# Designed miniproteins, single chains, continued (5): the designs that were tried, part 39

Each design is a single chain, and the fold is of that chain. pLDDT is the mean over its residues in the fold that is shown.

## One batch from the design tools (miniprotein)

Design m17417
Fold by ESMFold2-Fast:
Structure m17417 (fold): chain A 60 residues (1-60)
Amino acid sequence: SAAEDVQGAENALKAAKEAKSKAEALSALHEARRIYQESTDPRARELAKEAIKAAEEKIK
């Protein structure tokens, strides 16, 4: 559902921001990419996009 997608994207964004290792950031990145690819909800997609950006910054 859209609500589940939004919650998943919020969780992925939090995980990305709180990541303490590259492995944690990679886990958040995989979750965020999945939501971005499968969700049609614009809010969930925007949050997933932010999570992808945050996770990529942690991995670099």
Scores: mean pLDDT 85

Design m17418
Fold by ESMFold2-Fast:
Structure m17418 (fold): chain A 63 residues (1-63)
Amino acid sequence: MKKTIVKVEKIETNPPVYIAKLYEDGKLIGFGIGATKEEAIQIAIDSYKRETGREPGELVIEE
């Protein structure tokens, strides 16, 4: 089973925003920006589904 690595970064703007990036085998497959960590991750997962036509595998969240 493929592992999908989720990297979340907080950008210190006012208000702050979060960037989530999904990686498989070291490749960037999904990307999302949101007002919350959860929103950014959800948008990145939606991006991943649009690019791959499938759901992400095991999610490993870093940060």
Scores: mean pLDDT 78

Design m17419
Fold by ESMFold2-Fast:
Structure m17419 (fold): chain A 62 residues (1-62)
Amino acid sequence: MENILFNEEKLKEMAKYFLERYGDPEKAREALREHIRNVLGLPELPKEVEELFDKAFEEAKK
């Protein structure tokens, strides 16, 4: 069970966008977390989603 809004490819594109916009990986990660949280309407992200965008940020750095 997963939400199509945060699949691996989309998270990678979003991670790249926020990295380019903020220039700081930590700020970009927090901005992406807040964005996904707001889109999903959740007070906090599930661990599975946190793992996916951590991976996406590692891939976006390449």
Scores: mean pLDDT 70

Design m17420
Fold by ESMFold2-Fast:
Order: C-alpha cells, then structure tokens, then sequence
Structure m17420 (fold): chain A 95 residues (1-95)
C-alpha cells in the first residue's frame, strides 16, 4: 500500500529524532537500525515521488536532507561501511 506524503514526513521526523538520540548515546546498533529504516522509507518515497505535488515533494526532501546530514555524521563517527552505502543511496534519491 502506497504511503501519503504526510505519513512519510511524520515517519521521517520520528526516525530523525531516534537517530539524533542514538548518536548522542553512541548507540551504533540503534544508529544502523534507524539508518536502514530511513533508507527503506526514502526508497518507498522514490517509487511514488511523481505522484506527489511539488509542495509535498519539497516537504519530504527537506526531511530526507536532515536525515542525510545525520547519516553522514554517523558514518564519520563510527566508520561503518553500511552507513556510507546508506548515505550514498540517500544522496542519489535526493538528486
């Protein structure tokens, strides 16, 4: 079932909050789990992007841009190759 833009934004906001808390706590496992969920949601967004209005796309892209910054910070902090792969995939989805 396809998600609405509002549902994607809300779930991204929740995941971004979880990522910030996990980074603050140095919880690598939670960071990886949250980054994987962000990527999955971003790929779902990519599949429906053309069905969304420009305003809806801009709202989702804004949240994904915040997530991209946090995943980059996580990669620099932990050095995990999976975080780099997630970062690269998110960057591709936004461009």
Amino acid sequence: MKLSAEEIVKRLEELIKEMREALKNGDKQKVLETAREILKLAEEYKSIRDELTPEEQAKVDAELSKALVLVRIAYLEFGDPELKEIYDKLKEILN
Scores: mean pLDDT 86

Design m17421
Fold by ESMFold2-Fast:
Structure m17421 (fold): chain A 66 residues (1-66)
Amino acid sequence: MSIEEAYKYYEEGLRYYAEGNLQKAEEYFMKALEIARKLNDKELVKKVLERLIDIGVEELKEVVLK
């Protein structure tokens, strides 16, 4: 596990998020978050958490508006 690997997962998550595939985006962001936390990269942890919050907000809109 390396910071380069965490960044690669973060970029894949961003790609899926841009495509509207929130489930795959979440999977890749979670992988990036696991590595970033193990390496104590607080900046990357913050970036990943901000993206996961965005996904959570979209998921909550789906539940509330049904």
Scores: mean pLDDT 78

Design m17422
Fold by ESMFold2-Fast:
Structure m17422 (fold): chain A 83 residues (1-83)
Amino acid sequence: IKEYEEKLKIKPSAEDYNNLGDLLFQQGKYDEAIEYYKKALELDPDYQKAKENLAKVLAKMGKNREAIEVDIDESLERMRRAV
């Protein structure tokens, strides 16, 4: 399949996605940076650089928004485990 072979050659690597995330992070576009760091980790879950950068972006955005999402998930788990 020629189209598939071309996509394999030009498809961004985990490193490429991490670099895009870094550029967006420097621009202050934290939500977009998070998306690209997650894409890097989807391609390579052991890519430590992307994990560290994702943590830095979340810290820059403030834990308040992340904590709200975690709080909702934990609240739902508490409701499921009520017995």
Scores: mean pLDDT 66

Design m17423
Fold by ESMFold2-Fast:
Structure m17423 (fold): chain A 80 residues (1-80)
Amino acid sequence: SEEEEKKKESLRTAVELIEDSLEKLEEALKKYPGDPDVLQNLKDLLKEAEKVLKEAKEIGDEETAKRAEELKKKAEELLE
């Protein structure tokens, strides 16, 4: 359906935004290790990745689910 296609597009856009944010936060963490604002933003991004992963699995978007899971894992690794 048109609504399902829009939902898939929305989740793909969300994954791309999370990827961009994670890259910027990884660079910020390298420059300012242990910065509490950077760590809080990473925690918030982890929650967003978990939400996208759940929604992608619910609609059967395997590619977006895989990307979200990889982003979740990377955010967890950056948080220690």
Scores: mean pLDDT 85

Design m17424
Fold by ESMFold2-Fast:
Structure m17424 (fold): chain A 94 residues (1-94)
Amino acid sequence: MFEEILKLFEEAEKAFEEGDEAKALQYYADALVLIKNTPLSKFSKEELEELLERLKKAKEMVEKMKDVPEESKETFLKELEELIKEIEKKLKEL
């Protein structure tokens, strides 16, 4: 699971670099779905720290997007910020 999530972040970054912002946003959204469907207790501290870094990077990339529907962007960023807060809370307990 963790490696599958990392691969989705890598594919999102590649799509963004290629100018396909819609495809990049879809890969980021797929990564969020996999993380949300995985109990955070199944990730090590190091894996949670890596996910947090990747999610923060995804936030920066999506905020720069201009060629995606604003509603899709806003929905994604809201869900992303909620997930970042959940992971930060979990890391403080470890």
Scores: mean pLDDT 85

Design m17425
Fold by ESMFold2-Fast:
Order: sequence, then C-alpha cells, then structure tokens
Structure m17425 (fold): chain A 61 residues (1-61)
Amino acid sequence: MSPEERVRELLERLRATGNVDEALRISAEVQDIVLKATPEEQERIFPLVVEIARLVQELLD
C-alpha cells in the first residue's frame, strides 16, 4: 500500500467519524506517514494533509 493510498483511507475514516479522539489519532498517523515519505510522495499527499487538517480543526471548534 502506498503512503498516498493510506492517507486517502485515513481521510475517508475522518469524514465518517464524529469522534475527536479518533480524529486526533488519524492526524498523528498522517504526520508519521508524511515524515517517512519521499519528497515526491509528500508533494502528492500535501493536498490530502491540508483537507485532513481542516476537518480536524472543524471537529475541535
């Protein structure tokens, strides 16, 4: 499974959840994936990371 595919799965899980603790866990896993990704993978993942950050912020507000 590619890092991009994993981040897409986490984004879909985040959209389905109303649970703040799960959203924070998803955010932490996405950060770990980004840190371990190549620069090319990071470029592809970046728009997904922005969307995840936006959704997490909405749940915390």
Scores: mean pLDDT 83

Design m17426
Fold by ESMFold2-Fast:
Structure m17426 (fold): chain A 69 residues (1-69)
Amino acid sequence: NPLLERAFEHMGLAQEALKAGRVEEALRHLEKAREALRELLASNPSPEERELAQRLLEDVEATIAYLRA
């Protein structure tokens, strides 16, 4: 799934940005991951893709909230 691949790519880039202390860069990547996951969930995904995307979206949104606190 191209949207799921895009989400994983941006989540990985966000993690590397956080390791480098680049919070703003990490937030940009997390927002792109969130966008891809939301688009996937709106596209009537398979049950497996839906479950995975929902879990990933929760993790991404929690990380964004933490970094913005």
Scores: mean pLDDT 90

Design m17427
Fold by ESMFold2-Fast:
Structure m17427 (fold): chain A 56 residues (1-56)
Amino acid sequence: SEEEIEKARKRLRDAVTQRLQKAGVPLEEAQRMADEAVKALKNDPEFLLRVAENAV
């Protein structure tokens, strides 16, 4: 379950990072912004898993 939550967070970070890169944000900056966004969610683990399943 903890591993599933970690994978969900990684998928969310990757999706946000990719969207930001597509918008012209450099990779390093996109990764930092994605990390802050995921951290700011402070979500229910079940919600995070559902978001990951539907590819953000």
Scores: mean pLDDT 72

Design m17428
Fold by ESMFold2-Fast:
Structure m17428 (fold): chain A 82 residues (1-82)
Amino acid sequence: KIKELVEEIEELLEKLKEALKAGDLESAAKYIEELERKFQELGEAAREAGDYETLKEVLEKISKTMEENKEELEKVAAKMPS
C-alpha cells in the first residue's frame, strides 16, 4: 500500500508539473486536490507501519515541486475562492 501510494503521488506530481507548464490551471487544481487526498492516505498508512522516513521523503518531493512552481501555483490559488 505505501509503495503504491508513493508511486501514485509521484505520477500526480509529474502531471501537475506538466499542467502548470501548459498553463492548464483547471487540471493543475484537480491534481492538487488528488495529491492532498493521496498524501492524507499515505500519512495514515505510514503511521500504521511506523514508516515516517518514506513520509518525510515524499513531503520533501512535494515541497520542492511546490517551491519550484510557486508562481504558477499562485495563479491556481487566485482562481479558487478558498
Scores: mean pLDDT 79

Design m17429
Fold by ESMFold2-Fast:
Structure m17429 (fold): chain A 60 residues (1-60)
Amino acid sequence: SHMEERRKRLVEAVKADLLARGEITPEQAAAMTEEDIDKLFSDILKKAVDAAIERNRKRV
């Protein structure tokens, strides 16, 4: 389905971004499952949101 295709593209994009940042190795990227990516993405998103809230608080 289109949702599965979108999910695969997201997983690939996340892996590529993490590799480009040097946060994971190519071997780790190859071994990561969709569930692993979900957990990692949720963690990264939460940290990014928390950091943005803190920055806004200090600027206001």
Scores: mean pLDDT 73

Design m17430
Fold by ESMFold2-Fast:
Structure m17430 (fold): chain A 70 residues (1-70)
Amino acid sequence: DDAATAAGLRRLAEEVRAKSEQYDNEAKKLFEEYEKTGDENLKKQAVEKRNIAERYRSAADTLEALADAA
């Protein structure tokens, strides 16, 4: 049943997209703290969180495309 497959993929895409948003929000908070403190370690952590968020966003987009094709 393509509808059941699509529903499963959309649910997974939503979960993965939520993870992307969580990491992006963490990155933003770390960048804000870096701007206040000048702590380069916070900047490095923010960049790492941003990169993780981008990977999750890409995965969610792929899952959404698969759901739309099901």
Scores: mean pLDDT 86

Design m17431
Fold by ESMFold2-Fast:
Structure m17431 (fold): chain A 65 residues (1-65)
Amino acid sequence: HMSPEELQELADRAIEVAEKRGLPSLADLARRYLQEGNEAAVKTVLARAEGRPPEEIHALARELS
């Protein structure tokens, strides 16, 4: 498990990337998953916000499950 500080930093990056790309729904998802303590979901939102290919996002989701 990530520490609360590490999860906050990850979520902050996801929010920043999503906002810079004009993807407010992804920023909102990152905030929601942070509140839930859902590490895997926050990592997946960051990958989506960064525009990673579907194969990488699927691999990440599978590994984090």
Scores: mean pLDDT 78

Design m17432
Fold by ESMFold2-Fast:
Structure m17432 (fold): chain A 57 residues (1-57)
Amino acid sequence: MRFRSLEERREYLVEKAIELITKKGLSREEVIELLMKEERIGRVIATEAVEEALSRL
């Protein structure tokens, strides 16, 4: 998927993290590792997305 801005990409990652936590019941670390592999992002960005997702739950 192509994003026009970093903000759109961040929101996509947060929404994906929420789905992985709520629908698949994955742990924080499992979601971080999965985002790093699927989206090819660094651990820092993946961790920030997961922390934001958890703050919304």
Scores: mean pLDDT 78

Design m17433
Fold by ESMFold2-Fast:
Structure m17433 (fold): chain A 55 residues (1-55)
Amino acid sequence: SMEEEIEKLEKEIKRLEEELARLKAELGENHPEVLEAEIELGVKQLELAVLKVTK
């Protein structure tokens, strides 16, 4: 269901935020892996926004 998809995305976003914070602390803000994680987080946040609008 749409509610299950929203919950799944919210959990994925939280996990990615935690991973991004760890990567920034370990590698620095300008590391390619940090930039990739930021892009992935942004994509998931956009997907969540679209689902919430279409609800």
Scores: mean pLDDT 83

Design m17434
Fold by ESMFold2-Fast:
Structure m17434 (fold): chain A 97 residues (1-97)
Amino acid sequence: MGLVGGIATGDDGSLVGVGGNSAQKYLGVAIGEADGRASGAAGGTVTVNGKTYELTPDGGNGVAKGVVAAAGDVAVVTATSSETGRVSTATVTLEAG
């Protein structure tokens, strides 16, 4: 299975979660606010292996498709909260799921 994921603290104190499937070339992004509320990503980007992918809103998460990423890769996420409109930036190391 090509499951990958990670969690990191954003520059603004939010939690940024990334989960996906490297074989299906998919990464989803969710934001946990510093006050403990969960919010989805309304948009933003994921940059991994020198390539930037746009996040599209899907079911409360931001989804990047066509992503080439594997366990051990570092993803730089910039995501806009669907709840607050605030932009969170985090560096997430992808681990095997």
Scores: mean pLDDT 72

Design m17435
Fold by ESMFold2-Fast:
Structure m17435 (fold): chain A 78 residues (1-78)
Amino acid sequence: MLEEALERVRQRAKEELTPEESKAVNDAIDEALAVLKAGGSPEEAVRTFLATVRKRLTPEQYDKVVDLLVEALNEVER
């Protein structure tokens, strides 16, 4: 479930990132959830999330967030 994966990313960002970086991730998650609520696909929501993070964070921080998302998705697919 993508919504569960995004909430896991939110929790991990709070633990592993600075408050400012965590806020950028939270804003990106809220935008992705808005896509889902509007009837968008999970793929569109993920694309929106990643595009938002890429604009607000450095490339190194972006890579870290991508790793958190991949890990969260793997956990919810079990």
Scores: mean pLDDT 83

Design m17436
Fold by ESMFold2-Fast:
Structure m17436 (fold): chain A 89 residues (1-89)
Amino acid sequence: SAAVEEVRALTEEAIRKVREAVAAAEAGDYAAAVALLEEAERLLREAAALAKESGDPEAIEVVRAALGEILALLAANPEAARRIAEAAE
């Protein structure tokens, strides 16, 4: 459906922003890493809202899968995740 396609595009951009945030943190740019994670959060919120409004279970599952990928990325980069969390406080 069009909703699944749009949600997928938003979640793919959010995942890309998380990867950029990890790279920024590894480079020591924690301000950029925080800003990129805030952008990813905004994209995920938009995707979740669209999925709920669509009523399409496939769109909802795309959001859940994207959240799983983001959590896995952060778990695979625990030092970067820790530094970003500390900078956000």
Scores: mean pLDDT 86

Design m17437
Fold by ESMFold2-Fast:
Structure m17437 (fold): chain A 102 residues (1-102)
Amino acid sequence: MVKEEVRKLILEGSKNGKIEEGIKKAAELFKKLSREEKLKLLEEEMEVIRENREKALAGDEEAAEEVRLATGVISAIVYALLEKGEITEEEAEEIDKRVLEL
């Protein structure tokens, strides 16, 4: 339920040049979840990026879209975690580094 609504908000934000607004709206949905649930979803979205990155680099546009959406979802989760005080800024920077190295 939450994942489908989040993906739609990220996709609509991207299409309209309002990616930051889309991420903030998606983060409001994640604020309803516990810290543990958000961290579990974060790991799941990192797996999506890992599975699709090579295909996206090879020119698979569907795989590239999945990487873009998963990256947006991760940004929304991190934003929600930070706004709720459930992670530090340093922990958020470590998450960003992990995503870049996937």
Scores: mean pLDDT 81

Design m17438
Fold by ESMFold2-Fast:
Structure m17438 (fold): chain A 82 residues (1-82)
Amino acid sequence: ATTVTVTVNGKTFTLTLGDGDLTITVDGETVTLTIDLSNPAKLIASAMSALGNLLDAELSGNAAKLAAAQLALQAVSALLKS
C-alpha cells in the first residue's frame, strides 16, 4: 500500500492506496473507494459512491467527511482521465 500524508490548514489528511481501494482519513473520518482499473464500470461506480459521500457529508454538515469526499472525487476524476 502507498500512503501519502498532507496537512492543510491544521488538518492532517492520510491518503492510502491499497490493492483495489483508496482510503482518505481526516479527523477520524474515513472515506473509502473501490478502484478497479480493469473494469471501467466499477470505477464509475466508485465515482458515484464518492458523489454520494459528498452529498451525505454536505447534508449532514460534516466538514471533515466533506473534505475527504472531495479529495476522493478528485482522485477518481484523475484516474478516469488517465
Scores: mean pLDDT 70

Design m17439
Fold by ESMFold2-Fast:
Structure m17439 (fold): chain A 66 residues (1-66)
Amino acid sequence: MIEEELERIAREAVREHPDDELEALLEARMRALEFAHEQGLSGKEALEAAERAGEIARRLIRERAE
């Protein structure tokens, strides 16, 4: 399922950039966009996947800070 892969992508991006929130968010969105394109998703669907991965990454960063 795409949601599970987006969660994994976001988690890896946050793990690789523990001290740089902006870089973690950018990396999550870029990897999700690449994944969506590899799956043959439309431009709109690819952008939605990137936005979702960014949202998950932001949530993970906030949870770590709590």
Scores: mean pLDDT 82

Design m17440
Fold by ESMFold2-Fast:
Structure m17440 (fold): chain A 116 residues (1-116)
Amino acid sequence: SITLTESGGGTFKEGSSVTLSSKASGFDFANALLSWWKQKEGELLELVASISADGKKTWIGEEFKGRATISVDKAAKTAYLDLKDLKVEDTATYYTVASEGTRLVFGEGVKLTVVK
């Protein structure tokens, strides 16, 4: 019933910037907590950023402070993660997660590759 479709991945140079996008279908953005998660191959999921349903509260993970911004365009039903000063260590699959009642719904993920 709910889907999250990420885009904006690909291969980028170290020191550049990227905007990752996630488009929601089948849910009301006003009622969903939305978060971005990073998964490197063979590693645990790491929370990158979150935004409250009303858009008034944001959280940015310590590794990403000063270089990540999370936002939501409610009319477009799209969430954004802006990453600047990309590092090779940012190479990962990035997932959006929305809370739906008592369950977490994951997007399919978008792959970001950062090269020197």
Scores: mean pLDDT 84

Design m17441
Fold by ESMFold2-Fast:
Structure m17441 (fold): chain A 78 residues (1-78)
Amino acid sequence: MLSPLEIRILEVLLANPGRALSVAELARRLGASRGEVSAHLRRLEELGIVRRVPGRGYALALSEEQARALIEEGRRYS
């Protein structure tokens, strides 16, 4: 099950299709610390949900449809 912050990370990435976002940019947009965002991004990367893009940050590894379904499921149990 995804945490509320992980769901919000996915929403921000889904709103920026084809773009990698840095930890700093995600932290700024989410009102969270860089440490919190970095820890959650590592977990999402281990789950195959996001991937690290060298020199750019993190991007969705899932399709738009898959990401939307995962966000919907997470909201029902959060």
Scores: mean pLDDT 82

Design m17442
Fold by ESMFold2-Fast:
Structure m17442 (fold): chain A 100 residues (1-100)
Amino acid sequence: KPISELTPEELAKTIVRPNPALAALLRESGATAETYSVSEVLQLIYNRMRREKLFDPENPTIVDLTGTRLGEILGVDSVDIRDTEGILELLEKSVEVVSL
């Protein structure tokens, strides 16, 4: 089942292993676990976006990822944080599902 199709409760229970690039990014934020729920990975990504001040000053729902390692990992120049399904589709390429 694609991560982008999961309900919020399923996102909290679906355990994933980040790929080495994403795992390294999360470790810089103090997250040293081998596996996370999808909800935990999303929270860690959003926390990093906030710390790096990547939110557009004119529209704080838009995040500029141009030139960032997170943008390189996700393969995009920007995301809308209200588009959780779109973010989950990007994240699917950077994690392995270990339980559903």
Scores: mean pLDDT 78

Design m17443
Fold by ESMFold2-Fast:
Structure m17443 (fold): chain A 78 residues (1-78)
Amino acid sequence: MNEEEREELDIEVEIALTVMLLAIGKLSPDKEVQLELYKEALERARKILERYPDNQLARDVIKEAEENIKKVEEELKK
């Protein structure tokens, strides 16, 4: 593969794993586990965005993770 094609494949895998963390978080019945998974997804997406500042999927994951984190944190505070 060309080096450019390899870099695109690597970032696609990182994005896919990050999206999977959000999905697992949504399926988790434990709010503390949900919070941890959303925070991991947020951190991974931020690292992707640092390398690829125009990556829309990374921005979308960051937004969704931040919104989900706020909701779970509010529920935990009661």
Scores: mean pLDDT 78

Design m17444
Fold by ESMFold2-Fast:
Order: C-alpha cells, then structure tokens, then sequence
Structure m17444 (fold): chain A 64 residues (1-64)
C-alpha cells in the first residue's frame, strides 16, 4: 500500500540522518522507526521528518 511505502521511505530517511549524526546502527533503526510512526500519525512531510530526526540526534548526541 502507499501508506506502507511512505512509512518505509520515512524510516529510511530518518535512519540515514541518525547514522550521519553518529548514532549506532541498532539505535538509529529503532529511533528512525519511532520518528517515522510519529510523523505519519501527525501528518508531517518527509522534510519535516528529516528535521525531526536531526533534532532528536542533537538531543541524544548532546551537540549543543
């Protein structure tokens, strides 16, 4: 379904961002799935999902 495809796309985009920010693979996958699920429930765009992943990575990696 288109919804399943969107979830896969959102999860993959979020995961790529988290990995680039230095999260380990297992944690990046779990966090990306949570971000994708949350973004789809809120009706957020792919760009907004990527921004959310960057914010989450900053919090987890203490990049302030």
Amino acid sequence: SSMQQQKQQYTQAARDVLLQQGLPDDLAQRVAQAIADSSMLQGLSLDQTVKTAQTVADVLMEKR
Scores: mean pLDDT 84

Design m17445
Fold by ESMFold2-Fast:
Structure m17445 (fold): chain A 77 residues (1-77)
Amino acid sequence: MTYHIADPEVQAKLDRVVDEVSRRLAEYLAAHPDASPAERRAALVELLREISAELDLPEEARELLLRDYTGALAAAE
C-alpha cells in the first residue's frame, strides 16, 4: 500500500484500517465460501466503511480509501 499521509497518526490509522479490513474479509469468506464476486465486493466496501468509522479515520482519508478500493475492484473485473 502506497498512501501518502503527512500526519503519522493518520497514516497509522490508515494502515490499521487496511489490516482490519483484510482480517474481517477473511472471516466473511470463511463463513461464506461460495460467495459470488459481487457479494465479496459488497462485503469489502461495507467493511471499509465500517472499520474506517470505528477507527476514527478522517473523512478525507475514508473517501480516498473507498475510491481506491472501488477503482481497483472495477479494474479487476
Scores: mean pLDDT 72

Design m17446
Fold by ESMFold2-Fast:
Structure m17446 (fold): chain A 114 residues (1-114)
Amino acid sequence: VEELRKLLEELERLLKEFEEALKKKDLERALEIAERMAELAGRAVVLLEAIDPDDPRAARIRELHGEFSVLLERARQLLAEGAPEEEIEEVLKELLKTAKEIIKLLRERVEELE
């Protein structure tokens, strides 16, 4: 539980930094933060499954993590190709929505385990 709580706290801090980077249109910084968030979300899924492999919330977070990873790859490709800023921002906004849902589900589960 303590390790999950620390991951949640770090994810919540990164979410705020991600939102700030998006507001400043620092797309490269936003991508860097999103990559770190994907790593931590993946670790959270592994820990949740270790606690309860039949946890439907862990399954939902895994699904959302998969969606986040696909969007992250798309954002990286668009940035590498020099796509218009608006197209990159659109994908990053979808990443933000997915990240918020992952953090919400993780918070709810951590609170139940405390």
Scores: mean pLDDT 84

Design m17447
Fold by ESMFold2-Fast:
Structure m17447 (fold): chain A 77 residues (1-77)
Amino acid sequence: KKEEVERLKELAERYAESAEMYLEWSKETGSESFLKIAKEYLKKLEEIAKELKKLGDEETAKEVEEKIKELKEKLEE
């Protein structure tokens, strides 16, 4: 259980970094393709948050959800 939570947390950090990177590239280049990739990583983060809730780790799931919210706010700018 704890090992799986740590794996998902590490994966969430990786996906969040990728989402932020592609979002910045989308803003710099105006590329719709980069924007789509950023949104795909956000979707993967949402899936991780759901899995963390399934495992009973609501606190880590909340941290991931807060990161998703932050990235979505940057997306709307």
Scores: mean pLDDT 81

Design m17448
Fold by ESMFold2-Fast:
Structure m17448 (fold): chain A 63 residues (1-63)
Amino acid sequence: GSSLKQEILRLIGEILRIIGEIFDLELKIKRGIDVEANKEKIKKLEEEREKLLEKLKELEKKL
């Protein structure tokens, strides 16, 4: 239904935001800003992205 499509689109948007956050943190690391702290943040964001991708795959199976 429409609610399932809306949830899928919401998850896609959330994944794209995480990708953008990782990109910004990688630029900070390249500039030598809080390298170790930003590496840890990227690691957590990559774990969150993986969880959202698995949820997206499960929802796509229900279409």
Scores: mean pLDDT 86

Design m17449
Fold by ESMFold2-Fast:
Structure m17449 (fold): chain A 68 residues (1-68)
Amino acid sequence: SLEEEIDRGIALIALAVGKKVDPENAELYERAIDHLAAGRYDEAARLAEQSDTPLARKAAEIFRRVAA
């Protein structure tokens, strides 16, 4: 749905910005983005939950909502 597409877009932006502001965890953000692109929301959430940043936490919330 359009709502799911908007949520995915917000999650993608959060992960992309997170990668730039938290570069030592860049691989984690890249893997989460790859899972997001593949529609694997549970895996994307699990990866984002490994980061302690507000942006990763926001992305994880969105993934959990879309996966439900």
Scores: mean pLDDT 81

Design m17450
Fold by ESMFold2-Fast:
Structure m17450 (fold): chain A 63 residues (1-63)
Amino acid sequence: AKEKAVEILQKVPGVGKEKAEKLVELMLLGVSKEEITKRLVALGASEEEAKKAAEEAYKLLEE
């Protein structure tokens, strides 16, 4: 569910709802977990926080 993935990403420090929604759109377009993790780190998240959030969001979008 797209909405649930947005909820996961917006909990990451430095990532607001608007940025989380855009990142989920990129994930649905086929951007890799690794690339989303890098983008979250660029927004101010720690590497561990970014990795966990991206992993959880991808799991939710996998159906």
Scores: mean pLDDT 78

Design m17451
Fold by ESMFold2-Fast:
Structure m17451 (fold): chain A 87 residues (1-87)
Amino acid sequence: TPRARVRGTVGPDGRIEFELLEQPEDPVARSETFMKALLDALQKFLELKERGLLRPGDTVEGEGVYDGSDSNDLLAQAQQVLQQILG
C-alpha cells in the first residue's frame, strides 16, 4: 500500500518544520499520503500542546496510507489543526 512519512520538529522560535522521510513512487498517491502524514503529525503536536507538554526541540512522526481520500479535504483538516496549535 502506498505510504508517506514526515517528521515534524519544533524550532527554538516555536515554528514547526517538516521533513519528508518517505513518499510513494506512484504520483497519484503522493498528495493524499503526504497530506495524511502531515495531518497525523499535526494531530500529535496538538495533543502535546493541549497537555502542556509541547517544547522547542520536540519531534513527532506522522504517516499516511493511500485509500482514495480527497487531498483537498485533508489539506483543509490540516489547516484547521495547525490553527488550533498556533492559536
Scores: mean pLDDT 82

Design m17452
Fold by ESMFold2-Fast:
Structure m17452 (fold): chain A 70 residues (1-70)
Amino acid sequence: MEEAEKLFEEARQAMIDGDVDRAIELLKKALEIYGEDNPELLQALATAYRLKGDIEKAVELTQKAAYLRG
């Protein structure tokens, strides 16, 4: 769990630094550890894809996160 928390924190820092591709990579690794149904990670990944300009992927991830939250 600590490893996945570190990956998520590093991903947030990468987004602040403007390294969106690194943020996506780190968030995908965190999802592999926590499981694909973590709504907080899915929403963070959606934000990263939106910043990259992949709006279709961002919307898809946002809808999945919303569904999991209820």
Scores: mean pLDDT 79

Design m17453
Fold by ESMFold2-Fast:
Formats: sequence, structure tokens, C-alpha cells
Structure m17453 (fold): chain A 64 residues (1-64)
Amino acid sequence: LEAEIEEARELYRKGDEIEAQGKKIAAEGGEEAKVLGKSLQFAGETLKTEARRRIARAERELAA
């Protein structure tokens, strides 16, 4: 369970980095950069959400 929590924390970190990179790309201007940046932001948010779900599940299993 601790290993699963650590992996989920790494997933969250990667999602945060991808989201930040997406925001930076979107800020460069131009329609293609905006679309790419928005897609990366969504991908980063999805990874962060999945990481939070994994942490919550592992914590629930630890409490059981």
C-alpha cells in the first residue's frame, strides 16, 4: 500500500508538470498552441484526478 501511495504521488507530480507545460504553451498564442496547451492541461488534470483516487483508495484499505 505504501508503494502504491508513492507511485500515485509520482503520478500527481507528473500530472502537475504536464498541466503547467500546457498552460505555458497556451500562453504563447496562436490557435494551434492554444489547442495543444488546452489538451495538455486536460491530460495533466486527468492524471492528478487519477492519482488522488488511488491515494484515497489506498488510504481506505489501510483504514480497513
Scores: mean pLDDT 81

